# Designed miniproteins, single chains, part 6

Each design is a single chain, and the fold is of that chain. pLDDT is the mean over its residues in the fold that is shown.

## One batch from the design tools (miniprotein)

Design m187
Fold by ESMFold2-Fast:
Structure m187 (fold): chain A 68 residues (1-68)
Amino acid sequence: MPVDEAEVRRSFGLMWRGLGNILASQGKLEEAAEAYRKAAELFAASGVPDGAALAAEALAKAEELLAA
């Protein structure tokens, strides 16, 4: 069975978002923002139906951290 690249990108996006959440909880705001941006890029590139919404959410989190 061929690898579903869209699902793989979505899964990696979720991993980066999770890392961003952990880094933010540790006060590593710049690293957390970078992780959220990477998650957003993966979600946007995934082509899954919820990808655009997930990307927008990840970018919003990055912007909130950089504004602090």
Scores: mean pLDDT 80

Design m188
Fold by ESMFold2-Fast:
Structure m188 (fold): chain A 95 residues (1-95)
Amino acid sequence: SEEELLQKARDHLERGKKALDEGNYEEAVKHYEEAIDYLLSLRHPDRELLAEAFKNLAEAYEKLGDKSTAYRWKAVAYRLEGKIEEAEKYEQKAK
């Protein structure tokens, strides 16, 4: 159900945040990626929650030293928020 998918997404976001706080950056990436997969499986994804998930994923990649991947996901988050100029700036930085 939609409610089950949304709950799984939220559970993975919380596990990702915990892993990030504990310095387990690879584990944080896995949880944030699973959260995004669940959110994108919804018929009508919540753009605000999806943007939060992409921002958290970007932070985890930045902590891993992968700035290019981090900037890519940050750009996606800004586009979801309608912040086009910020998104374009990070898209250029990711290249």
Scores: mean pLDDT 90

Design m189
Fold by ESMFold2-Fast:
Formats: C-alpha cells, sequence, structure tokens
Structure m189 (fold): chain A 68 residues (1-68)
C-alpha cells in the first residue's frame, strides 16, 4: 500500500540521518514518524485523508534531510 511505502521511506530517511551522525535531524524525523503512526491509527480519517496527511509529513521529512 502507499501508506506502507511512505512509512518505509520515512524509516529509510531516519536511518540515513543516524548513519550521518545528524542526531538532531534524526530526533525530528522520529517525531514525524510518531505523528504518521498516529494518523494511520486515527479511526476518524478515511484512507484518502490519511494518505494526503502522510504525503505532507513525508515532504516535511524530505525538507529536514535537505536542510543543513
Amino acid sequence: SKIHEILEEMTRLYAEALKAGREDVAQRLRELIKEAVDIIHDPSLTEEQKLERLEKILAEARRLMAEA
């Protein structure tokens, strides 16, 4: 599923930040992953709404990785 692909990508970004010694970035990515997990488990949201929110979180994660 696309939701699973987004989580995998975020986990990859987190691993890359850790390997690069970017502990502050890794911590912020961990917070975004927690937010993503909360969205996935929110029973009030449709799958479509979850996907839209998750794509925004992924975009933010990518911006954090690009900033240095």
Scores: mean pLDDT 87

Design m190
Fold by ESMFold2-Fast:
Structure m190 (fold): chain A 64 residues (1-64)
Amino acid sequence: SELERVRREIERVDEEIAELQAQRDAALAAGDLERARELEMREAELTVRRMLLYVEEKELEKKE
């Protein structure tokens, strides 16, 4: 179903965010501030996408 598709996409985005957070923490520990900033910006982009997917999920739930 469309709801299942959106939920799977949310799970994938959550996994990507967690991976980026781990990489950012590793970069910070290594003192690589430029790399950490790049990873933080990428994480922010995925966080916005996550919010939009969450809205889509809630709208689809109302139709079932």
Scores: mean pLDDT 86

Design m191
Fold by ESMFold2-Fast:
Structure m191 (fold): chain A 92 residues (1-92)
Amino acid sequence: LSKAQQVEVLVSMAMIAISVTIQIAKKHGSLSEEEIKELEELADRLQAAVAAGDVAAAVEALRKAAELLEKAGFTSEARALRRVAERLEELA
C-alpha cells in the first residue's frame, strides 16, 4: 500500500471505532453528553488534521480521544486509537 493509502485506512479505522463507541455509550449511558460532544469534536479535528496533512495534530486528537475513552472504561478502544496514533507517527 502507498503511504497515503495506509494513512487513509488507519484514519478510517479510528473514525469507525470512535463512532461505534459513541453509539454504544449513548445506548448504555456510559459517557456524559459533554464527553460525547468532546469525542465528536476530536473526531472532527482528526479529519481536519488528515485533510491538512498535519500528522502531529492527528496524533494529538487520537491520544486525547484515547485518554477520554480509557477514563470511561473503554480500555480496548483507547488502546486501538493509541496504536493508530503510533502508526501515523511512523508514516510521518
Scores: mean pLDDT 86

Design m192
Fold by ESMFold2-Fast:
Structure m192 (fold): chain A 73 residues (1-73)
Amino acid sequence: AREKFLAAMEYALEAARAAQEGRIDEAKEYIRKAAEAGGLEVPDLSGVTTPEQALAAAEAVAKAAYEKYKAEA
């Protein structure tokens, strides 16, 4: 639980950083890795084309990982 949460948060942070820098494809890759590390469903990222959308998706995955961690704690 904790190890999966920490890994998911690390990838989500990298996704947010990539999104803020305009690296959309890298942000999408990190969002997928965050979801997989957290044991979450990988979101549909096909519509993500802007930094703002990528940042929102990264934040959503981070929130989902945190909620799952709280439920397991």
Scores: mean pLDDT 81

Design m193
Fold by ESMFold2-Fast:
Structure m193 (fold): chain A 88 residues (1-88)
Amino acid sequence: ILTPEEIENLKKNWEPFVEGMLQILRKEGASEEQLEKAREVFELIKEKIEEMLTASPEEQKKLAKEIGKARDALIEGKFEEALEILKS
């Protein structure tokens, strides 16, 4: 579980991290549609991280699990699955 300070630090460095990841994906041959979906996934992850700041300990564990599953789907190139996990 991330501390509130760790969550705030992630938020502060989020935009450079996302742009770096999108640049890597583009170099690996991702289409513009895939890049748009990846950007949406990262924005939803950011919102979930922000929710963790005000969430109960039980909700924080659930959010962390959902973020982890979405990250794993994204790494596998399953952008639609990652979006579904985060929107559920």
Scores: mean pLDDT 76

Design m194
Fold by ESMFold2-Fast:
Structure m194 (fold): chain A 60 residues (1-60)
Amino acid sequence: LDAKGKEILARVDALVAQLPRLGADTVIATLESLRERAKELGIEEAAAYADAQIERLAAE
């Protein structure tokens, strides 16, 4: 995983950590933006990680 992929993973983790403050809908919307950014950069691992977090939060 390159430096950009690591940056996206760190941002995903930081957003999930703010779930109690921001709420699930806001976190999901921001994660969707990060997922699309990862896809644009071709970093499939980061895109898959963001997608998994979105699915987990949306299921609740």
Scores: mean pLDDT 79

Design m195
Fold by ESMFold2-Fast:
Structure m195 (fold): chain A 61 residues (1-61)
Amino acid sequence: GKVVAVVGAPTEELAEELARKALELGADEVVRILGTDVELARQLAEKLREQGYHVGLIGIG
């Protein structure tokens, strides 16, 4: 399946840098979340994995 990175960070600048790094590391797509909401990130990752995506979480505490 496709690789999706779910990215959260305390600032928009950090989120942009982490999104760019995720693409450099081979992610096919990036989904940005507001701030560092771990629960939201986990729920999104679970839904994406159910759809057949491989999911990495980046910058989420």
Scores: mean pLDDT 76

Design m196
Fold by ESMFold2-Fast:
Structure m196 (fold): chain A 65 residues (1-65)
Amino acid sequence: SHMMKQKKIDDMKKFAEELGLKVVEIKDDTVTLGVEEMTLETIGRIIRAMGKGFELGFSVKVKLL
């Protein structure tokens, strides 16, 4: 339903924001995360966000800003 889809979007956005990652867009079932630089610490945060995305039924993409 629309309400369940919105809840998943809100949960994904909140999780990414708490990890300090920028949500560039959410389109269809794909979340695009933005990062300024690729460090080992940033990669760790990306992996956590990807895991959450997959759990919620999203594909996850990463973009360098």
Scores: mean pLDDT 82

Design m197
Fold by ESMFold2-Fast:
Order: structure tokens, then C-alpha cells, then sequence
Structure m197 (fold): chain A 77 residues (1-77)
């Protein structure tokens, strides 16, 4: 779906931002990606893999925990 494609692109950008140490940007992009995944009603294996990469790369513990909590909620859809 167009929402899933947009979420995938946002998560790809989030991974690149996280690799550069841009935790704030990575967090914002990943949270927007999760919002679109919720609207699509699915979390694809490709998106889940990229989301886990962002979670593992982010150094800010509060942002990491918020992403984990949001991901759990999306997985329950």
C-alpha cells in the first residue's frame, strides 16, 4: 500500500540518521513510520527489521524505550 511504502522509506531514512548519531531525527522519522504502519494496519517484516535497527542504534534511552513501546502496540494490531 502507499502508506506501507512511505513507512518503509521513513524507516530507511531513520536508520541512516541513527548511524550518523542523529538520535532526534532518527526518532522522529521512526515514530512517523510507526504512525503510517498503524494507519495501514500492518507491520511488514522489512519495516520491522529496519525499526529494530533504529532501536539498536539510538543512544538516547528515553527515545529508544518510546519506540519499543510504540512498536509493541503496532504489533498487536
Amino acid sequence: SPLEEKALELFKKAVESAKQGKDDEAYRLAMEGLRLAEEAGVLSPEIDKLLMEVINLIKDEEKRQELVERAIRVHKL
Scores: mean pLDDT 84

Design m198
Fold by ESMFold2-Fast:
Structure m198 (fold): chain A 93 residues (1-93)
Amino acid sequence: MKVITDPEELPEVETPYRVLAVAVDPGEANDISEGVVQIAAATIGSTLPEGTPLVGATKVGDEIRGDPALRPLVEAVAEKYNAKVVSVLAVPR
């Protein structure tokens, strides 16, 4: 598994959100990425103003759950990293 917090490592996809963290799992069809994103969110969330709205989307195999505006980014990350599980955490810009 890999956690990406550097926007330079992400594919060039426009989104109305500021991406905080992306977790990718290239070989495993499991939800570990969601756990890793939750840990990253707890760490980053402690630096955000209280009440900051968080949005997310998760891809597991061919299924995508969460905010539909993050779907293009989730699909692009899955293609770039050949990942079966991708989780994205973001905030409004």
Scores: mean pLDDT 69

Design m199
Fold by ESMFold2-Fast:
Structure m199 (fold): chain A 90 residues (1-90)
Amino acid sequence: LLNVLATGAALALFVGDEELAERLVELAREVFGEEVAEEIEEEARRLAEEARRKLEEMRAAGMPEEEVEEMLEAARRQAERLARLAEELA
């Protein structure tokens, strides 16, 4: 569950879905407590920043905009899927 919450929140932040990220962090707070929720929020933010930096590097290297859009759409769908899985496991 912890990995699902952290990864889901990171992907949600990466695609700009702040509400989904907050929902996953809140679920972590309910299941594991405030300290763990804070750790998940920090980890998710760090992972999202790293992913955005890598995406910009790929754009700079000549990755087509269509491929970038496909990656963002895939990440959004994965975030939604992980959110559903987290609710199911909680």
Scores: mean pLDDT 82

Design m200
Fold by ESMFold2-Fast:
Structure m200 (fold): chain A 55 residues (1-55)
Amino acid sequence: MSEEEREALKKDLMSNGLSEEEAEELVRRLEESTQQSEEAFNAVMREVLTAAHRG
């Protein structure tokens, strides 16, 4: 996640009633979790596309 995207998400979370510290912590955890999920999703998508191309 880019620094600009991270700051935008942090501000969005603060607008929903979170403190700056809470928003920053949640963004950090979400970034880490999203990166792991994105890698897993991309791996599955590559397998599906490869299988579809062979059929």
Scores: mean pLDDT 69

Design m201
Fold by ESMFold2-Fast:
Structure m201 (fold): chain A 83 residues (1-83)
Amino acid sequence: SVEEALELYEKGEEYFKEGKLEEAKELYEKALEILEKELGESHPLTLEVKEKLAEVYKAMGKEEEALELYLEVFEILLSQALS
């Protein structure tokens, strides 16, 4: 449910602020899966959580994974702007 995804997202934000990067990643990934299923890949909330997951990967030093997620977000935003 979207409510479950929002609670996971909020907890992930708390863990990210505490520097618990692996725990934040897992919570954001679970929230993202729910939001993609319930709201779709292009929904603003789905894109927001995907961007936060990219920030976690960047903080972990996983530059490639972060860039892939940022690229996905930008591609969706560009397709919406150009349509």
Scores: mean pLDDT 86

Design m202
Fold by ESMFold2-Fast:
Structure m202 (fold): chain A 69 residues (1-69)
Amino acid sequence: SLEEAKELLEELARSPNPVAASAAADLLRLIEKDPELAIRGLENLLKSPDLTPEERELVRRAKELLEKL
């Protein structure tokens, strides 16, 4: 659901990793206005080497939830 995807991105936005946190904050702004653009943003974030395995899993799950809308 959209709500679950937002919760995952809110968790990512609280990350001490600035790459993950800033990207998550931007995606939270896009998620309700343009879910397709948000999905592309999540795909780009998954290409980042700076994500921890836990952060990567949050991104993957958020993307899967948005693709089901």
Scores: mean pLDDT 84

Design m203
Fold by ESMFold2-Fast:
Structure m203 (fold): chain A 89 residues (1-89)
Amino acid sequence: SAAAELAELRAEIRRLFSLLRSKVENEEVREAIRRLEAAFIAVLPTLSPREAAVRLTAAAIEIIGLLIDKDYEGLLEFLEEEIEELEEL
């Protein structure tokens, strides 16, 4: 059912973002990642599974890259821009 698929996808997103936050010691960045998670969860019912997967994959890759580079300023900017884009959906 669509409800069961949405519940599963929400759980997977929460697991992914929990993992990403666990890699971050900067509290401002951790809070921004939490806000991005909330924004993704809020827009899930309006997205196709493909759109959700593409957006999540792109965001995860960018976050991981910026974390590896320890570019916390760039990461915070990316997170704020991504949240704004999702809120416009």
Scores: mean pLDDT 83

Design m204
Fold by ESMFold2-Fast:
Structure m204 (fold): chain A 55 residues (1-55)
Amino acid sequence: MKEEQRKLIEEGLKKAKEKNDEDAITLSEIALKLLEEGKPVDSDNIIKELEELEK
């Protein structure tokens, strides 16, 4: 499950970079970071990480 989720996020990140979609790139990178840290990839955690980036 986690391996498949990681591949989907990584694939999404590649597509976002190809389209130069900054929002999609940021969201995909946050999701990947959460997955690597073993945190749930949910809206609350994504919002928290976004707030830290917008310092």
Scores: mean pLDDT 76

Design m205
Fold by ESMFold2-Fast:
Parts: structure tokens; sequence; C-alpha cells
Structure m205 (fold): chain A 66 residues (1-66)
């Protein structure tokens, strides 16, 4: 099944904090290290410490076809 990151976006702003992203991925059975989570900061479009999970999900979709 595809990841439903919108379920982790409690504010509906299209963004998720790195901590919430790590927790969400762990609930999906995916364990990321703190270093891997920190690498996702490149998807923080506003520099506010939150990841644009829609952009992240699009990149994940690309990676699944490689």
Amino acid sequence: AKYAFSRFDKDGDGKISLAELKEGLAKLGVTYSDEEIAALAKYDTDGDGKVDYKKYAAELSKSLTE
C-alpha cells in the first residue's frame, strides 16, 4: 500500500515535522535513522523545520520506479 502521509498532517498545511515523519514511518514499519530523517530537511521549503510531505511522497514515487 502507498503511504498516506496526509493522515499524519494534523494541521492540513501540507507539512509534517521531522519528528512526526519519523513516528509516522515507524508506524508503517519503516525505521529511519536520525541521519536519514535529517537528510529529509531538504524538503523543508520554508526553513521552519517541517517537511513538505507532498513533495517527499512525489520523490518516493519516483524512487519506487528506479
Scores: mean pLDDT 63

Design m206
Fold by ESMFold2-Fast:
Structure m206 (fold): chain A 97 residues (1-97)
Amino acid sequence: MSEAERLAIAANVLATVGLVQADMGDYEGAIEAFEGAADLYKRAAELTSGPAKEYFQKAAEKFREASDALRNGDVETAKEKALEAIKYSNKALEALK
């Protein structure tokens, strides 16, 4: 397993924790988790090239959008953006095969 794959898997776990925290009303915890996931995807993108890099960059962007939505009280948009980020991460992982 590459370092980029390890970072992406860690980011997916952290994103799942953030989604659970958002469902529980722990918006501060969810924001921290989504920002952490975005940072991990950004680092995965820096270790990759081609389509995988683009997908990891999109995943990071979507988690930043999720964090911003939570700061504005828009929990539904935050969850949608977080799930979209996970989908981009999965596309990036497929592109690395």
Scores: mean pLDDT 87

Design m207
Fold by ESMFold2-Fast:
Structure m207 (fold): chain A 63 residues (1-63)
Amino acid sequence: SASEAARAALELALELVRQGASIEEALKRMRDLLEKAGLSPVQIAAALHEARRVLEEEVRRRE
């Protein structure tokens, strides 16, 4: 499902920032995965918007 794809992509993006990737690189990887999973542009935009919030919080917690 779209929700399952978005969750899996977010989990990967979180792991990437935990390993030292930038938020922008993690979001780029997430976008590529969601496009390959067949999500619509609107679904991708919504998922990336929420992901940015989550990734920014993760990075702040590790500073």
Scores: mean pLDDT 84

Design m208
Fold by ESMFold2-Fast:
Structure m208 (fold): chain A 58 residues (1-58)
Amino acid sequence: MEAARITAEIAAQEASKVLSPEEAAKLREELMEMADAGASAQEVARRAVEMINRLLAE
């Protein structure tokens, strides 16, 4: 599994600690789509942090 997909799985696992299961699953899906589209691990990590912070701020 390439670095971007591994990053997506790790980010989703961490998100599941602070988000609802539904929100964490949606985050995982979006991050995996980015990885499959050729996004770098750094881009996937950045989006994960942005999405988690946005959801926690609400």
Scores: mean pLDDT 78

Design m209
Fold by ESMFold2-Fast:
Structure m209 (fold): chain A 80 residues (1-80)
Amino acid sequence: KAQEFVDAVKSAARLMIEYEKDPEIKEHYRKLLETLEKSRFKSVQEVLDMVLKHAEQLKDEKRKQNVIMLANEIEKNILS
């Protein structure tokens, strides 16, 4: 459900902020976490849309795709 997905994405973002060595990816997850904490979501799709908008700020296409794939895997694991 939407709240479980938000909580999972927040957890993943906190781990990435702590352990990621790439400053661009680390900064991306800091901004995403801040947005998730300030926002209320009614559906999993709204959370995905937010993650995708934040991913668009990454200049490297490969890094964008990696963030999108991670979000999709989190959604799949929460809904399974």
Scores: mean pLDDT 70

Design m210
Fold by ESMFold2-Fast:
Structure m210 (fold): chain A 72 residues (1-72)
Amino acid sequence: EERFKAVYEKYKPIFYERAKEKLDKGLLTEEQLKRIAENLKKAVPTYEKLGDWDNAAILKAAAEGIEEALKE
């Protein structure tokens, strides 16, 4: 649980910055990033069931980092 939080907190800012960069450079649209975030969220329970807590944390961090970037 503490390891999940540590991995999540480490990667969330990274994916936030990447999402902002992709938007600013016109490499991805808001709609494309919303779809990516939704797909990442759907994958999290699968990795949790497999016991892959590190990848589950990274995927959750990526999804929520992207969503936060889209909120301004």
Scores: mean pLDDT 82

Design m211
Fold by ESMFold2-Fast:
Structure m211 (fold): chain A 102 residues (1-102)
Amino acid sequence: GAVEIAREAAEAKLSLEQLAGLYIALFSGASVETLRELLELLLEGVSAEEALERVGIKRPVDFLSGKPISPRALARRLAALGVGRAEVERAVLDAAKVRDAE
């Protein structure tokens, strides 16, 4: 399920940008199959933005920029707010638990 994917992402020590990409996918309602494909691309070193595009996930529009939310921009904002990698890993895991409960 999605929880297994979230655990593998955390264990693989994915970047904050890659974790942000996985979080965007979970919030966009991506299936477990799509999340697995996304994780495989991220593990191969594909950027979060390119991986999201390849698996067909439409990103929410950032209100301030009018552009789709960039995983890189989101990761930078989280870091600037003092949100660490462990907090993002927990958020991804919690979102995955919600997905698996549906």
Scores: mean pLDDT 80

Design m212
Fold by ESMFold2-Fast:
Structure m212 (fold): chain A 60 residues (1-60)
Amino acid sequence: SARELLREAGRLLRQGRLGEAAELVAKAYHLDPEEVLALAREAGYPPDGAGLLGAALKLG
């Protein structure tokens, strides 16, 4: 699911694996953009590229 991809991206971000995390965020967005944007807002981040990475970090 998109949520699972964002959570995994957050785990990768905490490990400093930025490129792999960005790829998973992109996959999550293509799978379900509405869920990804909603999760970013719930995590307190704006619905842009940097905000999606921040949301992933909070979720994972």
Scores: mean pLDDT 81

Design m213
Fold by ESMFold2-Fast:
Structure m213 (fold): chain A 61 residues (1-61)
Amino acid sequence: MSREEVRKALREKYAGTGLTEEDIEAAVRVAEGLRKALKLPDSYLLPLAEVFADGEVLARR
């Protein structure tokens, strides 16, 4: 799954949660960095990005 596909999926899933485009981009960026560091397959990018996005919603600004 590409970074753009993950970004699109997060925009759709977290619509109305108060997350900005900047928050979504940050979640995808952190997830991609962690995925590469742990040498995980591309299929892990979306679930990792969702974990970081969920954390941002819980920290709610």
Scores: mean pLDDT 79

Design m214
Fold by ESMFold2-Fast:
Order: C-alpha cells, then sequence, then structure tokens
Structure m214 (fold): chain A 89 residues (1-89)
C-alpha cells in the first residue's frame, strides 16, 4: 500500500526532525519536517503534527510570521483529520 509506505516514511522523517531539533540543528529539522509534510499528504493528523513542529522550528529561528503560518496550517490539517474521523464513525 503506497499510502501506508508514505505514512511510515513521514513518521521516520518526523523522528529524524525531532532529533535534529533536540540537537538545535534547526536548519536540518526544518528540512526534515518539510519532507514529512509532503510524505504525510494522505494523513491529515500526521501532517498537522509535522506543521506544528515546523512552527516550533520557526519560533527558534525567530521567524514569527512563518511560525504563525505553520501553526495555522497545523490547525487546518487537524480540522481535516477530525472531519474525516467523524465521517468514518
Amino acid sequence: DEAARRVAEAERLMAEGNEAYLQKNYEEALRLYEEAIRAAASDPLLQAQAYFNLGLVYEKLGDKEKAEEAFAQAGAAADEAFARAAAAA
């Protein structure tokens, strides 16, 4: 299943991004979270988590505008995840 493989890749990229963030390698964390967002295209909840973490990286880099944009995208993806869960129930 291509979607399941992409989700597994997104989870791996998220874990690598989290490690980069903890090491204060914010440029690498940024790259990894952006890749995770692309890999998580079919999973809005995972995409929301990746956008939220991207926002945290932008806060550390002092880019308030990009942080606010990333947090807004995280909220939109979370809303989509809730809508899909409600429709499946």
Scores: mean pLDDT 86

Design m215
Fold by ESMFold2-Fast:
Structure m215 (fold): chain A 56 residues (1-56)
Amino acid sequence: MHMKREHVRDVARLAFLRGLSDEEAYELTMKAGKVLGLSDEEAEEIFREVKEEHEK
């Protein structure tokens, strides 16, 4: 059940680890969420959480 969310979260983490911009990481996270059937709200929440984790 939570595997879809974890996969989207991993996509966001990988984007930041690769040094992509916040905008590019956001776009990849939203695309991954749509492909896996997450709502836009869920994908945005995951992106925000990963961004906060990366900046700490």
Scores: mean pLDDT 80

Design m216
Fold by ESMFold2-Fast:
Structure m216 (fold): chain A 107 residues (1-107)
Amino acid sequence: SELKAEVEAALAKIPEIVAESPLSPEQVRALLYAQLAGILKKKGAEELAEEFRKKALEYAEKAGLDLELVEKASEGDPVAYLELVRQADPSITDEQVAEAAARLAAV
């Protein structure tokens, strides 16, 4: 139940993230569900991970994001996730992507 509460708290932040970023609500939801699916899969919560993978794909299709990258990111591939973020926000620099990749590798 603690994991479910943490996930619900993360999802509750979507309106704030949308307000602070140039991303659409559909882009934010696709990225967040993909990231959470990858984390849940690594923690062995496969049923919840699959639910969130499906939600990520649904929002990604509406947002015009690459569905193959969303599937890989939902499996916990950090490179696919960063490519997906860059596709949603083209203003992100190669340096910012490298820093984010280093942080993901440290977790």
Scores: mean pLDDT 74

Design m217
Fold by ESMFold2-Fast:
Structure m217 (fold): chain A 76 residues (1-76)
Amino acid sequence: SPLEEAAKEIEKELPEVLEEAEKLLEEGDIETVEKLKKQLEGQAKQARELGFEELAKKLEELAKEIEKKIEEAKKK
């Protein structure tokens, strides 16, 4: 289905999303990274509701990793 294809595509892109978040934090753009985290959390909830449990779990883990990096950036 188109949703299953979209889920697989998103899953492939997750490592690139983390790298982008790290670069934005190094630039001091904490606000954009916080919005990105919020979007990932929303996508994880939708994926879980649709039965894409593996994708949901990966999105949740990515959001947690980004949250740690935001906290580190805020301490500087």
Scores: mean pLDDT 81

Design m218
Fold by ESMFold2-Fast:
Structure m218 (fold): chain A 74 residues (1-74)
Amino acid sequence: SLLGVLAGLLGALLGLAGVRLAAAGDVAGALAAADAGLAAAALGEALAGGDLVGLIEAGIGALFAATAKAFARH
């Protein structure tokens, strides 16, 4: 569960970085950060294995990453 929480937090941080890069107009950086954030969030979900906190953090990371990716592709 600790590894799941850490991976979820990494996903959230990368997703947030992607949103910030997208807001700054760095499309390539935003896409790279969003892809990394989605991968980290997926790993966090797999490692959490029913750990509610880890799953929530991974989900939040995936939402930030997906938002950054959607914004960067416009």
Scores: mean pLDDT 74

Design m219
Fold by ESMFold2-Fast:
Structure m219 (fold): chain A 61 residues (1-61)
Amino acid sequence: MKEALEKAKKMRELLLKEIKENPDLSDEPLRVKLERGLRLAREVGDEVRIEALERALEALD
């Protein structure tokens, strides 16, 4: 599988794992959801998602 697809799959797996282990995450504020997504994107090194999530967080101020 291509590098970009591998990173996307890994990030998705990490997100699903966190949600499954902490069901209360479904009710968290949008900013907190985006911050978690950004942390996970940085962890897997997905630059495109990092940039998109950073812009989304800036839009919430």
Scores: mean pLDDT 69

Design m220
Fold by ESMFold2-Fast:
Structure m220 (fold): chain A 73 residues (1-73)
Amino acid sequence: ASLEEAQKAFEQGIELSKQQKYEEAGKAFEKAGKLAPNSDLAREAYVHAGVAYSEANLPEEAAKALKKADELK
């Protein structure tokens, strides 16, 4: 997948977070991470997904996203 698609998904996550649509934001950030694997963007996207899912009161999804961010080196 292209870095451009990953950036677009990341920007959608930011916009959804501004609208307090945190579950949708988390999904957008996860999409960004999947589209740009093994990149700084992927790690940042999974961190943002974890924060968004925590705000949405989805602790299991938040933990999974943060674990993915931690596993990226």
Scores: mean pLDDT 84

Design m221
Fold by ESMFold2-Fast:
Structure m221 (fold): chain A 93 residues (1-93)
Amino acid sequence: MDEVVRELDRLLRELERAVREGDVDRAVELARRIIGKIVELLSLGALDETIRYADRAIGLLDRVVALDPDNLEAQVLLGILRIILGVAKLLKP
């Protein structure tokens, strides 16, 4: 768990930098890796962590979609994150 959280903190900092720099391709690549780590947290039953990291990733990926509204992969990844957040919240009412 601690290793996954440490990797997520690093990846989210890199995603924030990519968004600030307008590097959509790098932001999408980082978002894919972040989603994989968030799914690992969910599979471990780390619901609070899943909710917190999904919320942060959604905020950053909303900015990616705003930078490139035609990027279908960014839109799909954002949708996946929203589903993960919803599932985690349902499992922890």
Scores: mean pLDDT 87

Design m222
Fold by ESMFold2-Fast:
Structure m222 (fold): chain A 67 residues (1-67)
Amino acid sequence: SEHLDKGKEYFAKKDYEKAIEEYEKALEQNPDDEESLLNLGLAYRKIKDYDKAQEYFQKVEELVRKR
C-alpha cells in the first residue's frame, strides 16, 4: 500500500503525526489491514497516547484470533 509505505517513511524520520495520518489513509482503503493497525498503534505509543495505542493493538489481536 502506498499510504502504508509513506507512513513507514514518516515513522523512520520520527514524524509520528504524519505517519499516523498516512496509516489512517491506509485503513480507509483496507480497514482490516493488520500491518497498518499495528503500525498505527506503534506510532500512537511513540507520541505517548497509550489509550489509542492499546485500542489499535486490541484490534490486531481480534483479527488474529478470528483466523
Scores: mean pLDDT 87

Design m223
Fold by ESMFold2-Fast:
Formats: sequence, C-alpha cells, structure tokens
Structure m223 (fold): chain A 87 residues (1-87)
Amino acid sequence: MEELLEKARERLLAAGVDEEAVEEIIELLEKALRAAEEGNLEKALEYLEKALKLGEEAAKKAPDPEAALRALREAVKEVLDLSLELV
C-alpha cells in the first residue's frame, strides 16, 4: 500500500504536478484504499472520483499535461484494482 502510493507520488511530481495538489491526490487515494479495506467499496469509489477530478484539474496546469494525466490515470487504476481485491 505505502509503496504503491509513494510510486504514484513520485510519478505525479516527475510529470510536474504541483506538490500541494500531489499530496491532496495521494491523501484521497489512501482514503480510497482504507475504505476498501473496511469493505466499503462505494466510499472507496467516491474517493477515487474526487482524486480524478482534482488530479485532472491539477494535471491541466502542469508543464506536460498529457504526461501528468497519464500518471494520474495509472495511479487511480492501480488503486482501483487493489481496492477491488481488498473487498
């Protein structure tokens, strides 16, 4: 879990996403994983949707929006896949 989130943080920062936005995205992804671990997939999906919405707005402001969006989508997909395994 922590390794997955750290890898996501590194990828988003490397793509030029703002550090404050990256931390907020990672917090939402962590909340999604915790909700899934508690058996609450509906709540996990709500946190993932919030992470995507916030992340897409932050990615559009990055120096390379395409790379930033790719990093965001990959991070959300990895967290979604793990969340489905935890429920």
Scores: mean pLDDT 83

